# Designed miniproteins, single chains, continued (4): the designs that were tried, part 5

Each design is a single chain, and the fold is of that chain. pLDDT is the mean over its residues in the fold that is shown.

## One batch from the design tools (miniprotein)

Design m12139
Fold by ESMFold2-Fast:
Parts: sequence; structure tokens; C-alpha cells
Structure m12139 (fold): chain A 67 residues (1-67)
Amino acid sequence: MILSKEQAIEVGSQVAEELAGVPRDVAARALSLVLPERISTSQLAELLEEMFGIPKARAKAKLEELV
């Protein structure tokens, strides 16, 4: 699935909060600086692993539950 930047910030920040304990506003700010205008859920899961240390498979599964 392809997400807009706004959608990716919303669901990505929620995943970072729930799986890595990062405050949602902090995660949203960090994501806003690195996200392209459109991203796949697989690429977003890779980015969440790189930025917050969330295992890619866990991030992807959680993203697919939220979209």
C-alpha cells in the first residue's frame, strides 16, 4: 500500500509510540524531516527500523493493522 506523507507521519508515529515508546509528537517531527511525499508500507517499516530500532517485520505488521 502507498501512503501520503501525512498518512505515513500519522501511522508511523503511532507505531513508534506503541512499539518503541517514543512520544508521538517527537516521532512525528522526526518522520516529517525524512519522509518523501509518498511511501510504501514496506519502505516505512524499513525507515522505522533505521530511526527507532523497531524490527522491520513487527513494524510492517503493525502498519498493516492501522491502514
Scores: mean pLDDT 85

Design m12140
Fold by ESMFold2-Fast:
Structure m12140 (fold): chain A 62 residues (1-62)
Amino acid sequence: MITEDDVKLLAKLLGLSPETVTERLNKAPQFFRDFIAKQVEKYKAGEISEEELISYVRGFLL
């Protein structure tokens, strides 16, 4: 599950407000939210770059 801290991280990376990120995540189906949560965890583990994370998240949230 995406945490509040993960929402703040995504907001900072995408140049959006945390409120906007929360609204878009709530409108997304569960499988997209699970996919985004997995990509955030991979980014935190150093498995993907910031640019890759932004690309994945932008494709689904923007």
Scores: mean pLDDT 79

Design m12141
Fold by ESMFold2-Fast:
Structure m12141 (fold): chain A 70 residues (1-70)
Amino acid sequence: SQEEIKEQILERARDAFEKYVQAKASIEELDKVTKEFIDEVKKTEGLSEEQKEEIIKEIEKLAEEAKKKI
């Protein structure tokens, strides 16, 4: 389902951002991984345009919070 795909992507994004914060990664590294997740969402089959936009917004929010912690 779309909800399951959304949850899996967001869980992976949260885990990745948390690890990057703990490793004291650079802003450039966070921007790179953020772009990779966004590109993945855009290429994912089985998601509506609205769901893709919602997931991308949540990923961007997670990235902003991670940048504030570095």
Scores: mean pLDDT 85

Design m12142
Fold by ESMFold2-Fast:
Structure m12142 (fold): chain A 85 residues (1-85)
Amino acid sequence: MQQQRVDAIRAQLQARIGADPSDNMIQFYMLYDQIYPQGSAQDRAVQMWDASDVDISIEILRAMLQLGAISQDQYDAAVARLRAA
């Protein structure tokens, strides 16, 4: 089930951008789609295609915070660590 969704997202992004998406980009798409299930995840992933891996990781953390998967304190600590590295 999860692998089939990952494969579908990878194919959609490859078709639109012409390049293989990172695992971070696919994770971002999946989390964003849970928050905004009205089809904006693909457009947002395309907007972030040229973003650094750090920026994509921060957006993943933001999505996890919005979904309640992590606390505000965990988010703040993780973002500070990513920006300091």
Scores: mean pLDDT 77

Design m12143
Fold by ESMFold2-Fast:
Structure m12143 (fold): chain A 62 residues (1-62)
Amino acid sequence: MKKDEEVLEKLRELAREESKDLSPEAQEAYVKSRVEAFEYYKKENPEAYENFVKGIEEAVKR
């Protein structure tokens, strides 16, 4: 749970960066859709979830 919260926060930050040129309403909708897709992936496809988490870690790594 704690680890998942950290991953979700990083996902929200990345989604906001990806959609920063959109209107605030469109940006919020985009972030929400990405989080919902992430939760669905975690439940329905654990292998894709693990790969997705790895992608997030790589994207934010210095």
Scores: mean pLDDT 73

Design m12144
Fold by ESMFold2-Fast:
Parts: structure tokens; C-alpha cells; sequence
Structure m12144 (fold): chain A 110 residues (1-110)
């Protein structure tokens, strides 16, 4: 279960790193695919400027990297460090995709 979430987070990190190297249309497509996978409304992405989209992707990427650190801490039994990294991820990207991933991770803490 935790391994499945780790694979999903790593997949999103790789996709967003690809997006930052991609032209605008492909960058929008990648972000939409991630939003759709998490059941998040993706309709607003087409209205984003190149700059806004890049800032959004960078913030989301940083948040996902902290979620990955939280998962690694959980594997080591370090729940306090994991919670700290989750809070950092939420701070960096206060959006529905990160909140859904955090909810999934918190269910694995029980």
C-alpha cells in the first residue's frame, strides 16, 4: 500500500520534471493528466499563462518531493519527521492534488 503511493508520487515527480522541459501545450497536458488521475477539476489549466503554469508546476514538484521524504520517513518508523514533511508539502502547494495525496498517506498511518 505505502509502496503503491510511493510509486505514484515518483511517477508525478518524473512527469512534472518532463513538463518543465516541454512546450506549453505538452506542459498543460501533463498537468491535466495528473489532475484527472486524482479526480481534480482540470478545466482551469487551459487558462493559465506560461509563467503561471511554470510557477504552479514548480510548487507542486517541490511539494511532491517533500511527500516522498515523508513516505521514506514512514518506512523508517519516523512518524514525527513524516508529519513535518507532510506539513511542508501542504505549505508549498495548498491545492487539491497534494491534499488528496496527503489524505491517502494519512490513512496509511492508521
Amino acid sequence: KLEELEEKVRFYINKLEEALKSPLDKRKQILKEIFEEEGVDASGIDKMTDVALSIHIIAMLDALRYLLKAIEALKEGDFETAKSYIEKARFLYPGPVIEKLVEELEKLLE
Scores: mean pLDDT 85

Design m12145
Fold by ESMFold2-Fast:
Structure m12145 (fold): chain A 84 residues (1-84)
Amino acid sequence: SLERRLRSLRELGEELRRIAREMVERDPSLEPVAREVERLLRRGLEDPDTGFRHAGRGGQLLSDAGTPEDSDRVAEALLRMYRR
């Protein structure tokens, strides 16, 4: 249902925003990456039909910029989306 899809997008968005914030705390040079992720997540909530594509792109940006541990947390967040 649309409601379940929006809930999954919001939950994924909150997890990705948390990861981005922690990454910026460790490395302030990643602030532009965090801002781009926030734009993608906000765009996804405005158009749920493309929301998961935008959230996936945000996750990829965090994985590319982060450590292996950050990539693992992004992967877990994305996997939880498919189970709810």
Scores: mean pLDDT 81

Design m12146
Fold by ESMFold2-Fast:
Parts: structure tokens; sequence; C-alpha cells
Structure m12146 (fold): chain A 96 residues (1-96)
């Protein structure tokens, strides 16, 4: 169970990192194009044997990316309940 949770967390971090990289490459691209590029980057990262240092860097970028997305959604929607749920998930990733 613990090993499975760590694998799920790693995949989530890789997904967010890939999404951020896709947006950096094409800031004004439509969502469909960004998702396609993010998927390509995600698959490339999954095939790569990552070092502990690379995983730590990816985690940091993923956490920052998720935090920004949560804040942007809250600014648009003003949904405090959804915001608190999202922050709780972010705190789980920050825990260590």
Amino acid sequence: EEKKKKEEELKAWLGLYALRRAREEAPDAPVEELLARAQELFEELLEKELTEEEVEELREVAIETLRRMIEERYAREKDEEAYERALKKLEEWEKE
C-alpha cells in the first residue's frame, strides 16, 4: 500500500511537471494542445530512470504548480470548500 501510494504520488508530480513545461513552451496554446504536449513529456519522463535529485526537483515544481492552479481557481470561482479540499491534498504532498 505504501509503495503504491508513492508510485501514484510520483506519477502526479510528473504529470504536473509535464503540464508546466508544456505551458512554458506554449503560453497561449489551447488546452487540447497543452494536454497533448504534456502527455508526450509525461511518457518521456516515465521511461527515464530518474535520480533522487531529479525526483526532488520534479516534486518541488509539481507542488508549486498545483499551488498556483489552486489559487487561480479560487480567484475565479471563490469556492472556499473546494479551495480547502485542494489545499488539504497539497499538504499531503508537502508532508515529506
Scores: mean pLDDT 75

Design m12147
Fold by ESMFold2-Fast:
Structure m12147 (fold): chain A 74 residues (1-74)
Amino acid sequence: SEELLQQLLAAFPTLRATGRGAIDGSAATVYSPLLGVELDVDHFLAFGKRYDVEKMDEDEKREALEELKEEYED
């Protein structure tokens, strides 16, 4: 969902939409400077559906990103 992708990018300002469709919100990948990796949009949206980001505080958002980083970091 374009709306969910934009909401997640707003909630996690270190993440950036990349690849084809980044300008119109239909991006194929999301790059995170914090993670040092490109994630498939489907993986990122699945992550976002796992968490109610509107109800998360800054500490909870940081811990969620650290969990995602651990999943994709070698």
Scores: mean pLDDT 59

Design m12148
Fold by ESMFold2-Fast:
Structure m12148 (fold): chain A 65 residues (1-65)
Amino acid sequence: SDAVGAEGLARALEVALEFAPKELEEELVENAAKQAKEKGAEKAAEVIASQKTAEEAAEALKKAA
């Protein structure tokens, strides 16, 4: 469901943001929100979770959009 996807996205963002530089926090949140809006929260969570670093997650979200 959309609620389950939103929880997954929130968790993936929480993990990514834990190690993100301050400058990337806004970019990660904005790009994740855009991806979730266009392709669903579950897909956005998958993109974030599949990357090793916050920088890679931001780039992957950019490519996926």
Scores: mean pLDDT 69

Design m12149
Fold by ESMFold2-Fast:
Parts: sequence; C-alpha cells; structure tokens
Structure m12149 (fold): chain A 68 residues (1-68)
Amino acid sequence: SPKEEKQLKLQKIVSETMDKLSKARTEEEVQKIVDEAVKKLKEEADLSPEQVEEFRRSLLDLGRRFLE
C-alpha cells in the first residue's frame, strides 16, 4: 500500500543517515548529512513540516553524540 511504501522509504532514509552519522568526523559533516536526510524525508516520505523539524533535531543530536 502507499502507506507501507512511505514507511519503508522513511526507514531506509533513517538507517542510511544513522550509518553516515556514525562515520562523521566533524560538526560540518553532521550538518551536511542531516540536511541531505531532511531533504529526502520531505521529497520521499511526505512528512509534515513539524515532523521534518523533529527529525532534524533528533538527527543533529544523534550525530553530535557520535562526535563525543
């Protein structure tokens, strides 16, 4: 179903983003990875603006934790 396809795309984008964030070495790399992920979430997963901003915050927090 269309809902299942969007959920699979969301899961794929999140998984790929988490892998990239775990390999990031700088704050600049984290920001770039998050910006690319947010763009994909908007274009492929049909998330609301509020959901997109929540994901941006969560991914930035996660990426920064990996830098510690």
Scores: mean pLDDT 83

Design m12150
Fold by ESMFold2-Fast:
Structure m12150 (fold): chain A 78 residues (1-78)
Amino acid sequence: STHDFLLTLAQKLEADPSLTAELEVQEQIKAYVLQNPDDVDALQTELEKLRPQLSPTAFEALNDGLQTGLSWLAAFGM
């Protein structure tokens, strides 16, 4: 589910607050968005629901990956 996907990535960042982990998580979310454009609205909704449970760093990394993926989808008219 989108919830489990986001929570798993957030937990990875909480366990490893390195720049490398942040970049890997951003790329995983970007790839997910590009591969699953129909799930994007659900993904955005779940990220906002999870926001109060996340550190600022985890939320920013997840949101940056999501926004990057959305920018790519918009460039392709999707």
Scores: mean pLDDT 81

Design m12151
Fold by ESMFold2-Fast:
Structure m12151 (fold): chain A 86 residues (1-86)
Amino acid sequence: SIEELLEKIKELVEELKKETDPERKEELVDKIEELIDQLIDLGASEEQLEEVLKLLREALKSQTDPKVIKRLIALILRIIGDILEK
């Protein structure tokens, strides 16, 4: 289940990097947030959360929309917080 969620997050991050439509970008970020919530709830390991951080940082490099950037930064901070509590 965790491995399936990681693969889905990876796929959505790759879609986000290629997407140009602002509405579609927001939909992709919503889906990424939902899957990250599920990963945290399932007790993903520090190593698994570090993989997600790497994916989100790569996504962040490709973004110019301030709303998308803000949401990705918030997700990165949330994951870092969860890692620090382990």
Scores: mean pLDDT 85

Design m12152
Fold by ESMFold2-Fast:
Structure m12152 (fold): chain A 84 residues (1-84)
Amino acid sequence: LEEIAKELSNLEKRVLAYLKAHGEATVDELAERLGVSRETVEKIVDNLVKKGLIKKKQVGDRTLYSLTEKGLKALEEYAKIEKK
């Protein structure tokens, strides 16, 4: 249970890092590129939107996610924490 919680936090960082590198992405793109299930990505992006770290945009039948300035700052803090 504790290991799953740590991996979930690490997956949040991976989503933020991907959005920083690529600008915006769909749930399907994030799932494919990160090698995780679509359901797992949906839980992560929903939580990140609620925290204000990413934003959700609807374009036709597609949902695009992109990094906020707050999300960029959070990712930089996570990177510093992993340095030891």
Scores: mean pLDDT 75

Design m12153
Fold by ESMFold2-Fast:
Structure m12153 (fold): chain A 63 residues (1-63)
Amino acid sequence: SHMEKIRKELEEAVKQSEQDFKDAQARYERTKDAPPEERRKAENYLIAARINLESTRALLEKV
């Protein structure tokens, strides 16, 4: 059904966003002693990855 297709696509999107979040966390940890500019970039990437994960999970819950 259409809803089953949407659910499967959202499940895959959640899986991808979870991987992106893990990558962002690893990058952030690697930059703890880096210059402020590098740390800010890693922090922004982590924030964006977290928002994307939360948004994708919220969409899946509504289906």
Scores: mean pLDDT 87

Design m12154
Fold by ESMFold2-Fast:
Structure m12154 (fold): chain A 97 residues (1-97)
Amino acid sequence: MKMDTSPEGVIKGYRARSAALEALRRTGRELGLSDSQIDNLLGMVEGGLSKAASGGSVEGILETVDAGLDAAATMGLISEEQARRLREAVRRAIEEA
């Protein structure tokens, strides 16, 4: 297992993680999700996001969010439309970070 942990890559990864978490929280509220639904959604992705960030992988951040949103929609925690809107908000926030 070879981790690419360059300081610049890790900084970019943690910026992308912060942008993703804030986008999920903000857009979740805008979509009418309860605080408990948002907390559950964040809990589902936080571990994967932290791992991707420490590895400097912005792509890994996006893949973790996509997988978590798909799982949440499959479990009925959020709707497919809410998952789509959250995915787009995260992608935009990361591109702007």
Scores: mean pLDDT 80

Design m12155
Fold by ESMFold2-Fast:
Structure m12155 (fold): chain A 80 residues (1-80)
Amino acid sequence: MELEERAKEVAEEEAELLIKELEEKLGYVPEELKEEVKKYVKEVVEEALRDVVEKRPVGLEEYVERLKKALEEALEKLKK
């Protein structure tokens, strides 16, 4: 149970870091874009968490990798 809360915290931290880097490199990041990234991350967290629950603690590392991949895909979708 506590694992779900920690997964959300990690997702939020990763999303914040990514958004911060976007603001520095892209120069312009609309609020809608930030919200879309956060929403997409939440969905990925739910999917990755299911895998972690079925796997041993090592699945937590895979969760982080999936989270990063989802954030990258969200960025590409934003550029269309």
Scores: mean pLDDT 65

Design m12156
Fold by ESMFold2-Fast:
Structure m12156 (fold): chain A 67 residues (1-67)
Amino acid sequence: EEEEKKREELLKLADTRYAFLEGQAVHARQLGEAAGLDPATVDQIAADYRAEGEKVRKELLEEAEKI
């Protein structure tokens, strides 16, 4: 059950980190638009946050699977 708890923690962390970075992407878009940044620049910043979220989620899911 200790391994089961560690796996659950990693799965929860993966979801939490992904949701956080998705939220950062949305927030960055809103702030960039309010600041008058070019739409292409805002899209790139948002895409970078989402890419990081997918990467972190994948890494944590792989760690959970190894347990």
Scores: mean pLDDT 81

Design m12157
Fold by ESMFold2-Fast:
Structure m12157 (fold): chain A 66 residues (1-66)
Amino acid sequence: MKIKVKLPDGSEAVAEEVEINGEKVWKIYDKKHKLEIYTFYKLKDGDTIPPLSPIAIANGLVKDLS
């Protein structure tokens, strides 16, 4: 499933539900920063993504695509 979400800077992004290691997660592509973000939050269409936590970055839930 794909939904439209807002990033913390107010830009629009697409979130896609994917399965990683048996868990359902949302994959979000941030074009501005060229980041691929994974989140376990329950997202719906029009939701705003919270700012990235240091823990999420440290645990590899953010990929730099630069």
Scores: mean pLDDT 69

Design m12158
Fold by ESMFold2-Fast:
Formats: C-alpha cells, structure tokens, sequence
Structure m12158 (fold): chain A 83 residues (1-83)
C-alpha cells in the first residue's frame, strides 16, 4: 500500500507542538491534517481536542471528509473549582 499517514499518536504530538509554537506569534492557530478516512479523522480530532483541553486551550475542530481542521486559541478558562 502506498498511502502515507502518521499514526494518530504521532499526529497529535506534532499538532500540539505546532499549536504551542503558533501561540507565540498569535492567540489563534489553525492546522489541517489529512487522514486515510473520515473515521480516522474523527478519532484524531477527539484525541487532539482532549490534549489541548487538558492544556487549558480552547479548541474548535472541523472535519472535511478525511481532513481535520484544528482551530486552537490560547486562553484561560474561568474555572472556580479547579480542584
């Protein structure tokens, strides 16, 4: 098979790095990642969303067929409790 695509884990790590580096220049960062299928794209979107949420970022994800568009914003969520 000749389809080239990184693993979901690798794609997540790469996206996290690019988002954080992008935040040094802009409060909003957008990335587009191609996946082999819509199902894979949805799984990648969920994993990236969880990791960015864990970091305290605001995330919007859109799926265009087999492509994932990630829109992340550097912002502090107003959480009173936070444990």
Amino acid sequence: MTISHPSIEEAVEEAMRKVEEGFLKSPKVTLTIERPSREDAEQLAKEITKRLEDAGYEVKVRIFGNRVEIEARSGVRNLEAEL
Scores: mean pLDDT 72

Design m12159
Fold by ESMFold2-Fast:
Structure m12159 (fold): chain A 56 residues (1-56)
Amino acid sequence: SANIQDFRNIFNQNSANMSPQQQARFQRLGQAMTTLSASQQANVLNHVNSTINQIT
């Protein structure tokens, strides 16, 4: 889905600035997203974008 692809793109673009623990958390979230509805995926994506903006 588009949401999963967007999540992967965000991870790939920001992974160099992440700790190993943050990278592991992102990988777990990516796996969990495959089991979620499109609406739930969009909510996760918004949360991720908010978190990255605070870190970077």
Scores: mean pLDDT 76

Design m12160
Fold by ESMFold2-Fast:
Structure m12160 (fold): chain A 68 residues (1-68)
Amino acid sequence: SRKDEYIREFLVKAEEIMRERKYSGKEMLERLLALHEYLQTLSTAEVEKLAKLSDEEIEKLLENPPAV
């Protein structure tokens, strides 16, 4: 679905940012799991907005991941 495409786009960007910033494997897995669960609760339009965020805004989300 289009929503799944945007979720994948966001998570790929998030993983790249975490890898570049040298997050541990454990931190990356914890962040990706929490974000994936969070994104599943959102509408397609909301996930699209998140997938279009700048790297800086995605970094902010990674530092303060939403509770699920």
Scores: mean pLDDT 82

Design m12161
Fold by ESMFold2-Fast:
Structure m12161 (fold): chain A 55 residues (1-55)
Amino acid sequence: SMDEELRRLEEEYQRLMRELKEKSAEAGGVMTPEIQRLEEEIIRVLREIARLRRG
């Protein structure tokens, strides 16, 4: 169901946000390819959530 897909995406978003916070702290404010990848994944997940909410 759409609700189950939204729940999974929200769980993925929370995981990615935790990972981004952790990696950003480790990098000491330096942008790394790993941080850039995480930001791109977060944008992807947010777009998918928005798309599902729109129908």
Scores: mean pLDDT 85

Design m12162
Fold by ESMFold2-Fast:
Structure m12162 (fold): chain A 88 residues (1-88)
Amino acid sequence: MREEAERLLEEGERLLRGVQERVGALTEPPSAEEAREALARLERARELAERALELGDEELQERARRLLREIEEVEAVFRPGAERILAA
């Protein structure tokens, strides 16, 4: 299932990059809609990385673990602000 794991990782990495670009470009606090969208994309990227971890060989599993760590780092920075916006 190497090709499937590879495709899942490519999609997950693309989703994470999209969130990083949007969050990095914010000059104003995100809207509730933007916060929900970013959190949903991070959750989707996590699901894809976890699935790739199950299906991949050792190299792809290492790539999946790296993606999961990067998702956690982005969530740690973004989630508290997003949750405050969604709670308002």
Scores: mean pLDDT 80

Design m12163
Fold by ESMFold2-Fast:
Formats: sequence, C-alpha cells, structure tokens
Structure m12163 (fold): chain A 70 residues (1-70)
Amino acid sequence: EKPFTVSPAKPKVGEEVTVTNTGKEKIAVFYNGKFLGILQPGESLTFTPKAPGRITIVGKGFLEEIEVHA
C-alpha cells in the first residue's frame, strides 16, 4: 500500500484536495512543480488546484504522480 492517501482519489480543478502521509517517513508534495510542503508521518495538507496538472509526491525511494483533471 502507498505511504500516503489523496482525497478525493481522482481530484479535479476547483475541488479541495487533501494529501495525508500514512507512512513512517517524511514526504514532499508538489503541484505542477510548485513546492507545497513537507509532511511528517500522520500530517496532512489541503489545497485547491486552479489548473489541470499533476500532484508529485516524493519520499525515500519513491516518486508518485497523481493527475488532476479539468
């Protein structure tokens, strides 16, 4: 299982998106190349995407991308 959750699982422009670190290591969150924050285990961040693109989540030994649709 991935060491994070994204809610909603299929995010859209104009909808609030919450990223939660469910793992044991810190993760970094980016949207369309913009740094949003570092999440420690159990932390969340929330943002509303204003344009279609990708959420990039980087941790130790992984990089995941989640598409944000129009």
Scores: mean pLDDT 86

Design m12164
Fold by ESMFold2-Fast:
Formats: structure tokens, sequence, C-alpha cells
Structure m12164 (fold): chain A 99 residues (1-99)
């Protein structure tokens, strides 16, 4: 459907802008994100916030896969993965945000 194609095109355009950054900067941003994310996930695990832990683990894994695809030049694969992640996790994120 056209709405899905438009959303896919928007993500590809965003990822293209990221891919124009030096690989070293993209890798550094991912490493910083992973380090910060791991610390947050460790704290959530200790607190027993299992819903936030699950969402956070999925987000961290998806971000790593997206960056790997960007570095490989697979912007369409990266965009598809990002859309699939948001499509299945947006309801959970909105529910947690309302609490």
Amino acid sequence: MSSEEEKFKEYVEELKKISELPDEEIQKDLADFEAQGKKVLDELKKQGDMDLLELGEEYLAASKQIVDLILAGDLEGAAKLAIDFYKRNTPKAEELKAK
C-alpha cells in the first residue's frame, strides 16, 4: 500500500543521511549507545522492570542490526528492519509512556 511505501521511503532517506557520516563516527555513536543502553538494561533488570527490559533489549539489538546494514550499504534492509521494529513495538512503547 502507498502509505507503507511512503514510510519506507522516509526511513531510507533518513538512513542515507546517516550513511554519509564517516564510518568511524557511525561506529562510535553505536558503541556509545550500546554502552549507555547496557547500563540502563542492567539497572532495569535489577529493578524487575521486565517490560521495559524486553523493549530496551529489542531496541538495542535492532539499532545494532540497523547500523550494521547501513555500514554494509543495505539502506533498504536497514529501513525495513526499522519499520518492522516500530510496527511491532510502538503499541508497547506508547503503553509504557502512558504509565
Scores: mean pLDDT 74

Design m12165
Fold by ESMFold2-Fast:
Structure m12165 (fold): chain A 90 residues (1-90)
Amino acid sequence: MEEQEKKAEEAAEELRRENEEALRRMTDVGRSGTPAEAAGAMAQAMARSHELAERVTEEVGPIAKEKMEEIRREAMARARAAYDEVLAAM
């Protein structure tokens, strides 16, 4: 049990790092591109986050599912807020 919790925690940290990178990439695209390009970058970041959460849940098990879902929810809220800021700046 503790071993799976540690793996889930490490995966959660990796997911947060990847979400931060994707968020930065999305805002960079939004600043120099069109709203459609920013939306595409956001959709890609969300898909990447979902794929990582799915993979970790399969590898680590049910404990990872709950933690991944919470992190994904936070990341999606942050990505949406950043996208709204990019749109407001256009």
Scores: mean pLDDT 69

Design m12166
Fold by ESMFold2-Fast:
Structure m12166 (fold): chain A 60 residues (1-60)
Amino acid sequence: SPAEEVRKRAEEEIARIEEVIQELEKEDPENERTQLIVNLLKMSISALEIVTRRQLERLS
């Protein structure tokens, strides 16, 4: 199903971003630059969820 493929792809993309966040937080969690980048990555996850939801609505 195209809808299942869209969901799976989004889950894989989100998982990759979460891995990067985890790596950055292990290296230097007190660094303000690291904190800014982590927050931007978390916002990117939210954006992916919104885009994925809208794509699924168009397939319905």
Scores: mean pLDDT 86

Design m12167
Fold by ESMFold2-Fast:
Structure m12167 (fold): chain A 80 residues (1-80)
Amino acid sequence: SSRLQQLVAQAVGEAVLAIGHILDGDFDEAERSARRMVELGKQLPPQLQSQVLSIAGKILENIGRFDEAKKYFEEAKKLA
């Protein structure tokens, strides 16, 4: 697999884990998974980095981290 495909798969994996943690009520772990997605996303092209930030922002919104979610959405908009 290409390095790009591997990074995308890892970021998607973190998103799936974050959703699982939200369903379990473990919002601290969901937040950690969202942050790991963003770190992985830094190695992606701008279009994919924008998508990762948007997904991470939605995760943070769902767990009540509205200020951090807004920051990620604003960063995603600049890259789109």
Scores: mean pLDDT 88

Design m12168
Fold by ESMFold2-Fast:
Structure m12168 (fold): chain A 72 residues (1-72)
Amino acid sequence: SPETLERLRRKIEEYVERAVRAMEEGDEAGRQRYIREAIALEYELAGESPDAVVRRMDELEEALRRRAEEER
């Protein structure tokens, strides 16, 4: 449902933000863990499309890098 998709996207955003905070605190293990959680949710959101998962993973990594740069 649209509400379920919105909830999943919001949760992905939360994991990305937690990854940024972990990176800022020097917690690389935490950063990797939160990114993997976001990727797992993206797999659920994308269903059977491996290409969509890969593109979304790249998008999340790029967003994470931009946020880290803006915090510097």
Scores: mean pLDDT 74

Design m12169
Fold by ESMFold2-Fast:
Structure m12169 (fold): chain A 77 residues (1-77)
Amino acid sequence: SEAKELLEKMKEYYAKAAQAAGEGNLKEAEEYWKKAEEYLKKLLELGNEEERQEAEELKAGAEDTIAAVLEDRKAKA
């Protein structure tokens, strides 16, 4: 389904954002994060209730991951 493809793209761009943040490429990380949020918006428009819940849980997990990556980088600087 289109919703499944959007979910996979969200996962990809959240992962790219985390990697860029870990490398100190904060502008690139922000751009990837914004791309993931564009896919989230589309999924929220097209998806059913379960797909929307999964997408929001994925965003919450990605927010935690980025926060952890940024703190780890700051501690090692």
Scores: mean pLDDT 83

Design m12170
Fold by ESMFold2-Fast:
Structure m12170 (fold): chain A 80 residues (1-80)
Amino acid sequence: LTKISASASSQQKIDYAKEIYDKYQQGESRDTLVDLSLASKDSVAAGSAELARAGYTDVSRKVSDIRGQGMQKGYDAQRA
């Protein structure tokens, strides 16, 4: 999965969020999924919001959860 630009289209952000979900379903490690979500964290957030608007609420929730785990890991690392 390739990091996407913050200037990427809404469709590219949706596709990136879906690819994270697909990797999750394929049994990719949590750490890898978290790292992928953080590499494009703002685009992942935008893509998750677009997915929710399109009715893919389950996909949106899982991708948001993965991103949230990454944000928490970053917070804990800064606190340590």
Scores: mean pLDDT 72

Design m12171
Fold by ESMFold2-Fast:
Structure m12171 (fold): chain A 58 residues (1-58)
Amino acid sequence: AATDVSSEELGRAVAEAARAEGHAELPEVQVEAIRGAAAALGSADAEEAVAVARARLA
């Protein structure tokens, strides 16, 4: 991941990965992964990224 990733970019990337793997809904483990990634990046908001991922996957 890049050093300056936005919440929207993080959420979009996770949603695209989930779609590629055949997921119709974002699983709990991916939600926790987003929160962990957002914390590590420091530049993304975890809750916003989760919301973006869910919206893009729906």
Scores: mean pLDDT 74

Design m12172
Fold by ESMFold2-Fast:
Structure m12172 (fold): chain A 65 residues (1-65)
Amino acid sequence: SLEKVIEAAKNALKKLESLPEFDEELYQRIMDALKKALEAKNEKEFNEAVRDFAIASGEIYKKLK
């Protein structure tokens, strides 16, 4: 679960780097979501971090299309 989040974060950061202009806000959101997932004390906190990550990652992918 956490390993998948880390791998997804690496992929999202790679996609972010491929954007025509670097989006600092999206970078920070991805990093914050990853940190929140790493620091999660329970399933609820982990799921909230994963949701935040999914939203930010989705915005990156929308910019690539």
Scores: mean pLDDT 80

Design m12173
Fold by ESMFold2-Fast:
Structure m12173 (fold): chain A 87 residues (1-87)
Amino acid sequence: SEEEEKKRMLEKLRKEASLAPQIAKELAQAEKDGLLDPSHAKQKEITKKLVNAVKQAEELKKQGKEKEAEQVYNGTLEDVYNTYAAS
């Protein structure tokens, strides 16, 4: 049951990763304007990891390394879940 709950939460996080580029733009604009709130630090770090994973996976796919791309993407989602979802 615990492992099943983790799986469902990871799937939800993967779906939410589709919003990461938009959140990254908003956080980058706030940073440029000197308006970045300390409460956004966790969200900024999560968003940065997700955006970087997507970029790395797309680059690997362009090189024909689709299996490596899936491993990088899924590994990053699980790392984010384990690091940030519990606190």
Scores: mean pLDDT 71

Design m12174
Fold by ESMFold2-Fast:
Formats: C-alpha cells, sequence, structure tokens
Structure m12174 (fold): chain A 71 residues (1-71)
C-alpha cells in the first residue's frame, strides 16, 4: 500500500549510494505520501530498468526499494 511505498522509498533515498537509487527512492516516497504507492513504485522500477510491478503491494514496494539501495 501507500504507507509501504513511502517507508521503502524513504529508506532507499537515505541509504542508496548512487543518484539513480536515491531518485528511485524519492519517487516511491513521494508516491506513497500522495496516497499512490503503486505509481511511485512503478516509476522507481522504471528508473532502475525493472519491469513494472503487477500491483501496489507492500512486497513489490519492498523489492523495488531494495533494488534502489543496491543500485
Amino acid sequence: GAKAAAEAGRRAAEEAKTPVGRGAGEAMYQGGLAGDGATGTRVAAHALGLPPPDDGSAENAERVGEAAVEA
């Protein structure tokens, strides 16, 4: 949900070492704050070169957030 995307995005924006990872985290965070975690997670996945997630689930938000930290 939106809260999961905001939390994962905030963590990724803080912990990521690359500009791409920080940008992906910021997109998830802002999407989550707007109540649209699915869009935020999709934008982050696109920035990281990943396929779009099937839904706005907490599991998809966590996976994309982890990819952003590793990027």
Scores: mean pLDDT 78

Design m12175
Fold by ESMFold2-Fast:
Structure m12175 (fold): chain A 67 residues (1-67)
Amino acid sequence: NEEIAQLMQEALEHAAEGSRADAEGNIEEAINHYQKALELDQQVYELTGEKTYLLSSQATLEALEQQ
């Protein structure tokens, strides 16, 4: 399904931008990007039942927010 593939691609792009911002020390920007990735992974889960990406995004955001 192309719609689901697009959501997954957007989630990956936000995760990559979050990782880049984190590496640059821009924690607030990294959190914002990871939150958007989480929202997209949540939509993928609701459409497909695939929760692996959602759980991964939740763990990443939680770890970053504790820094």
Scores: mean pLDDT 80

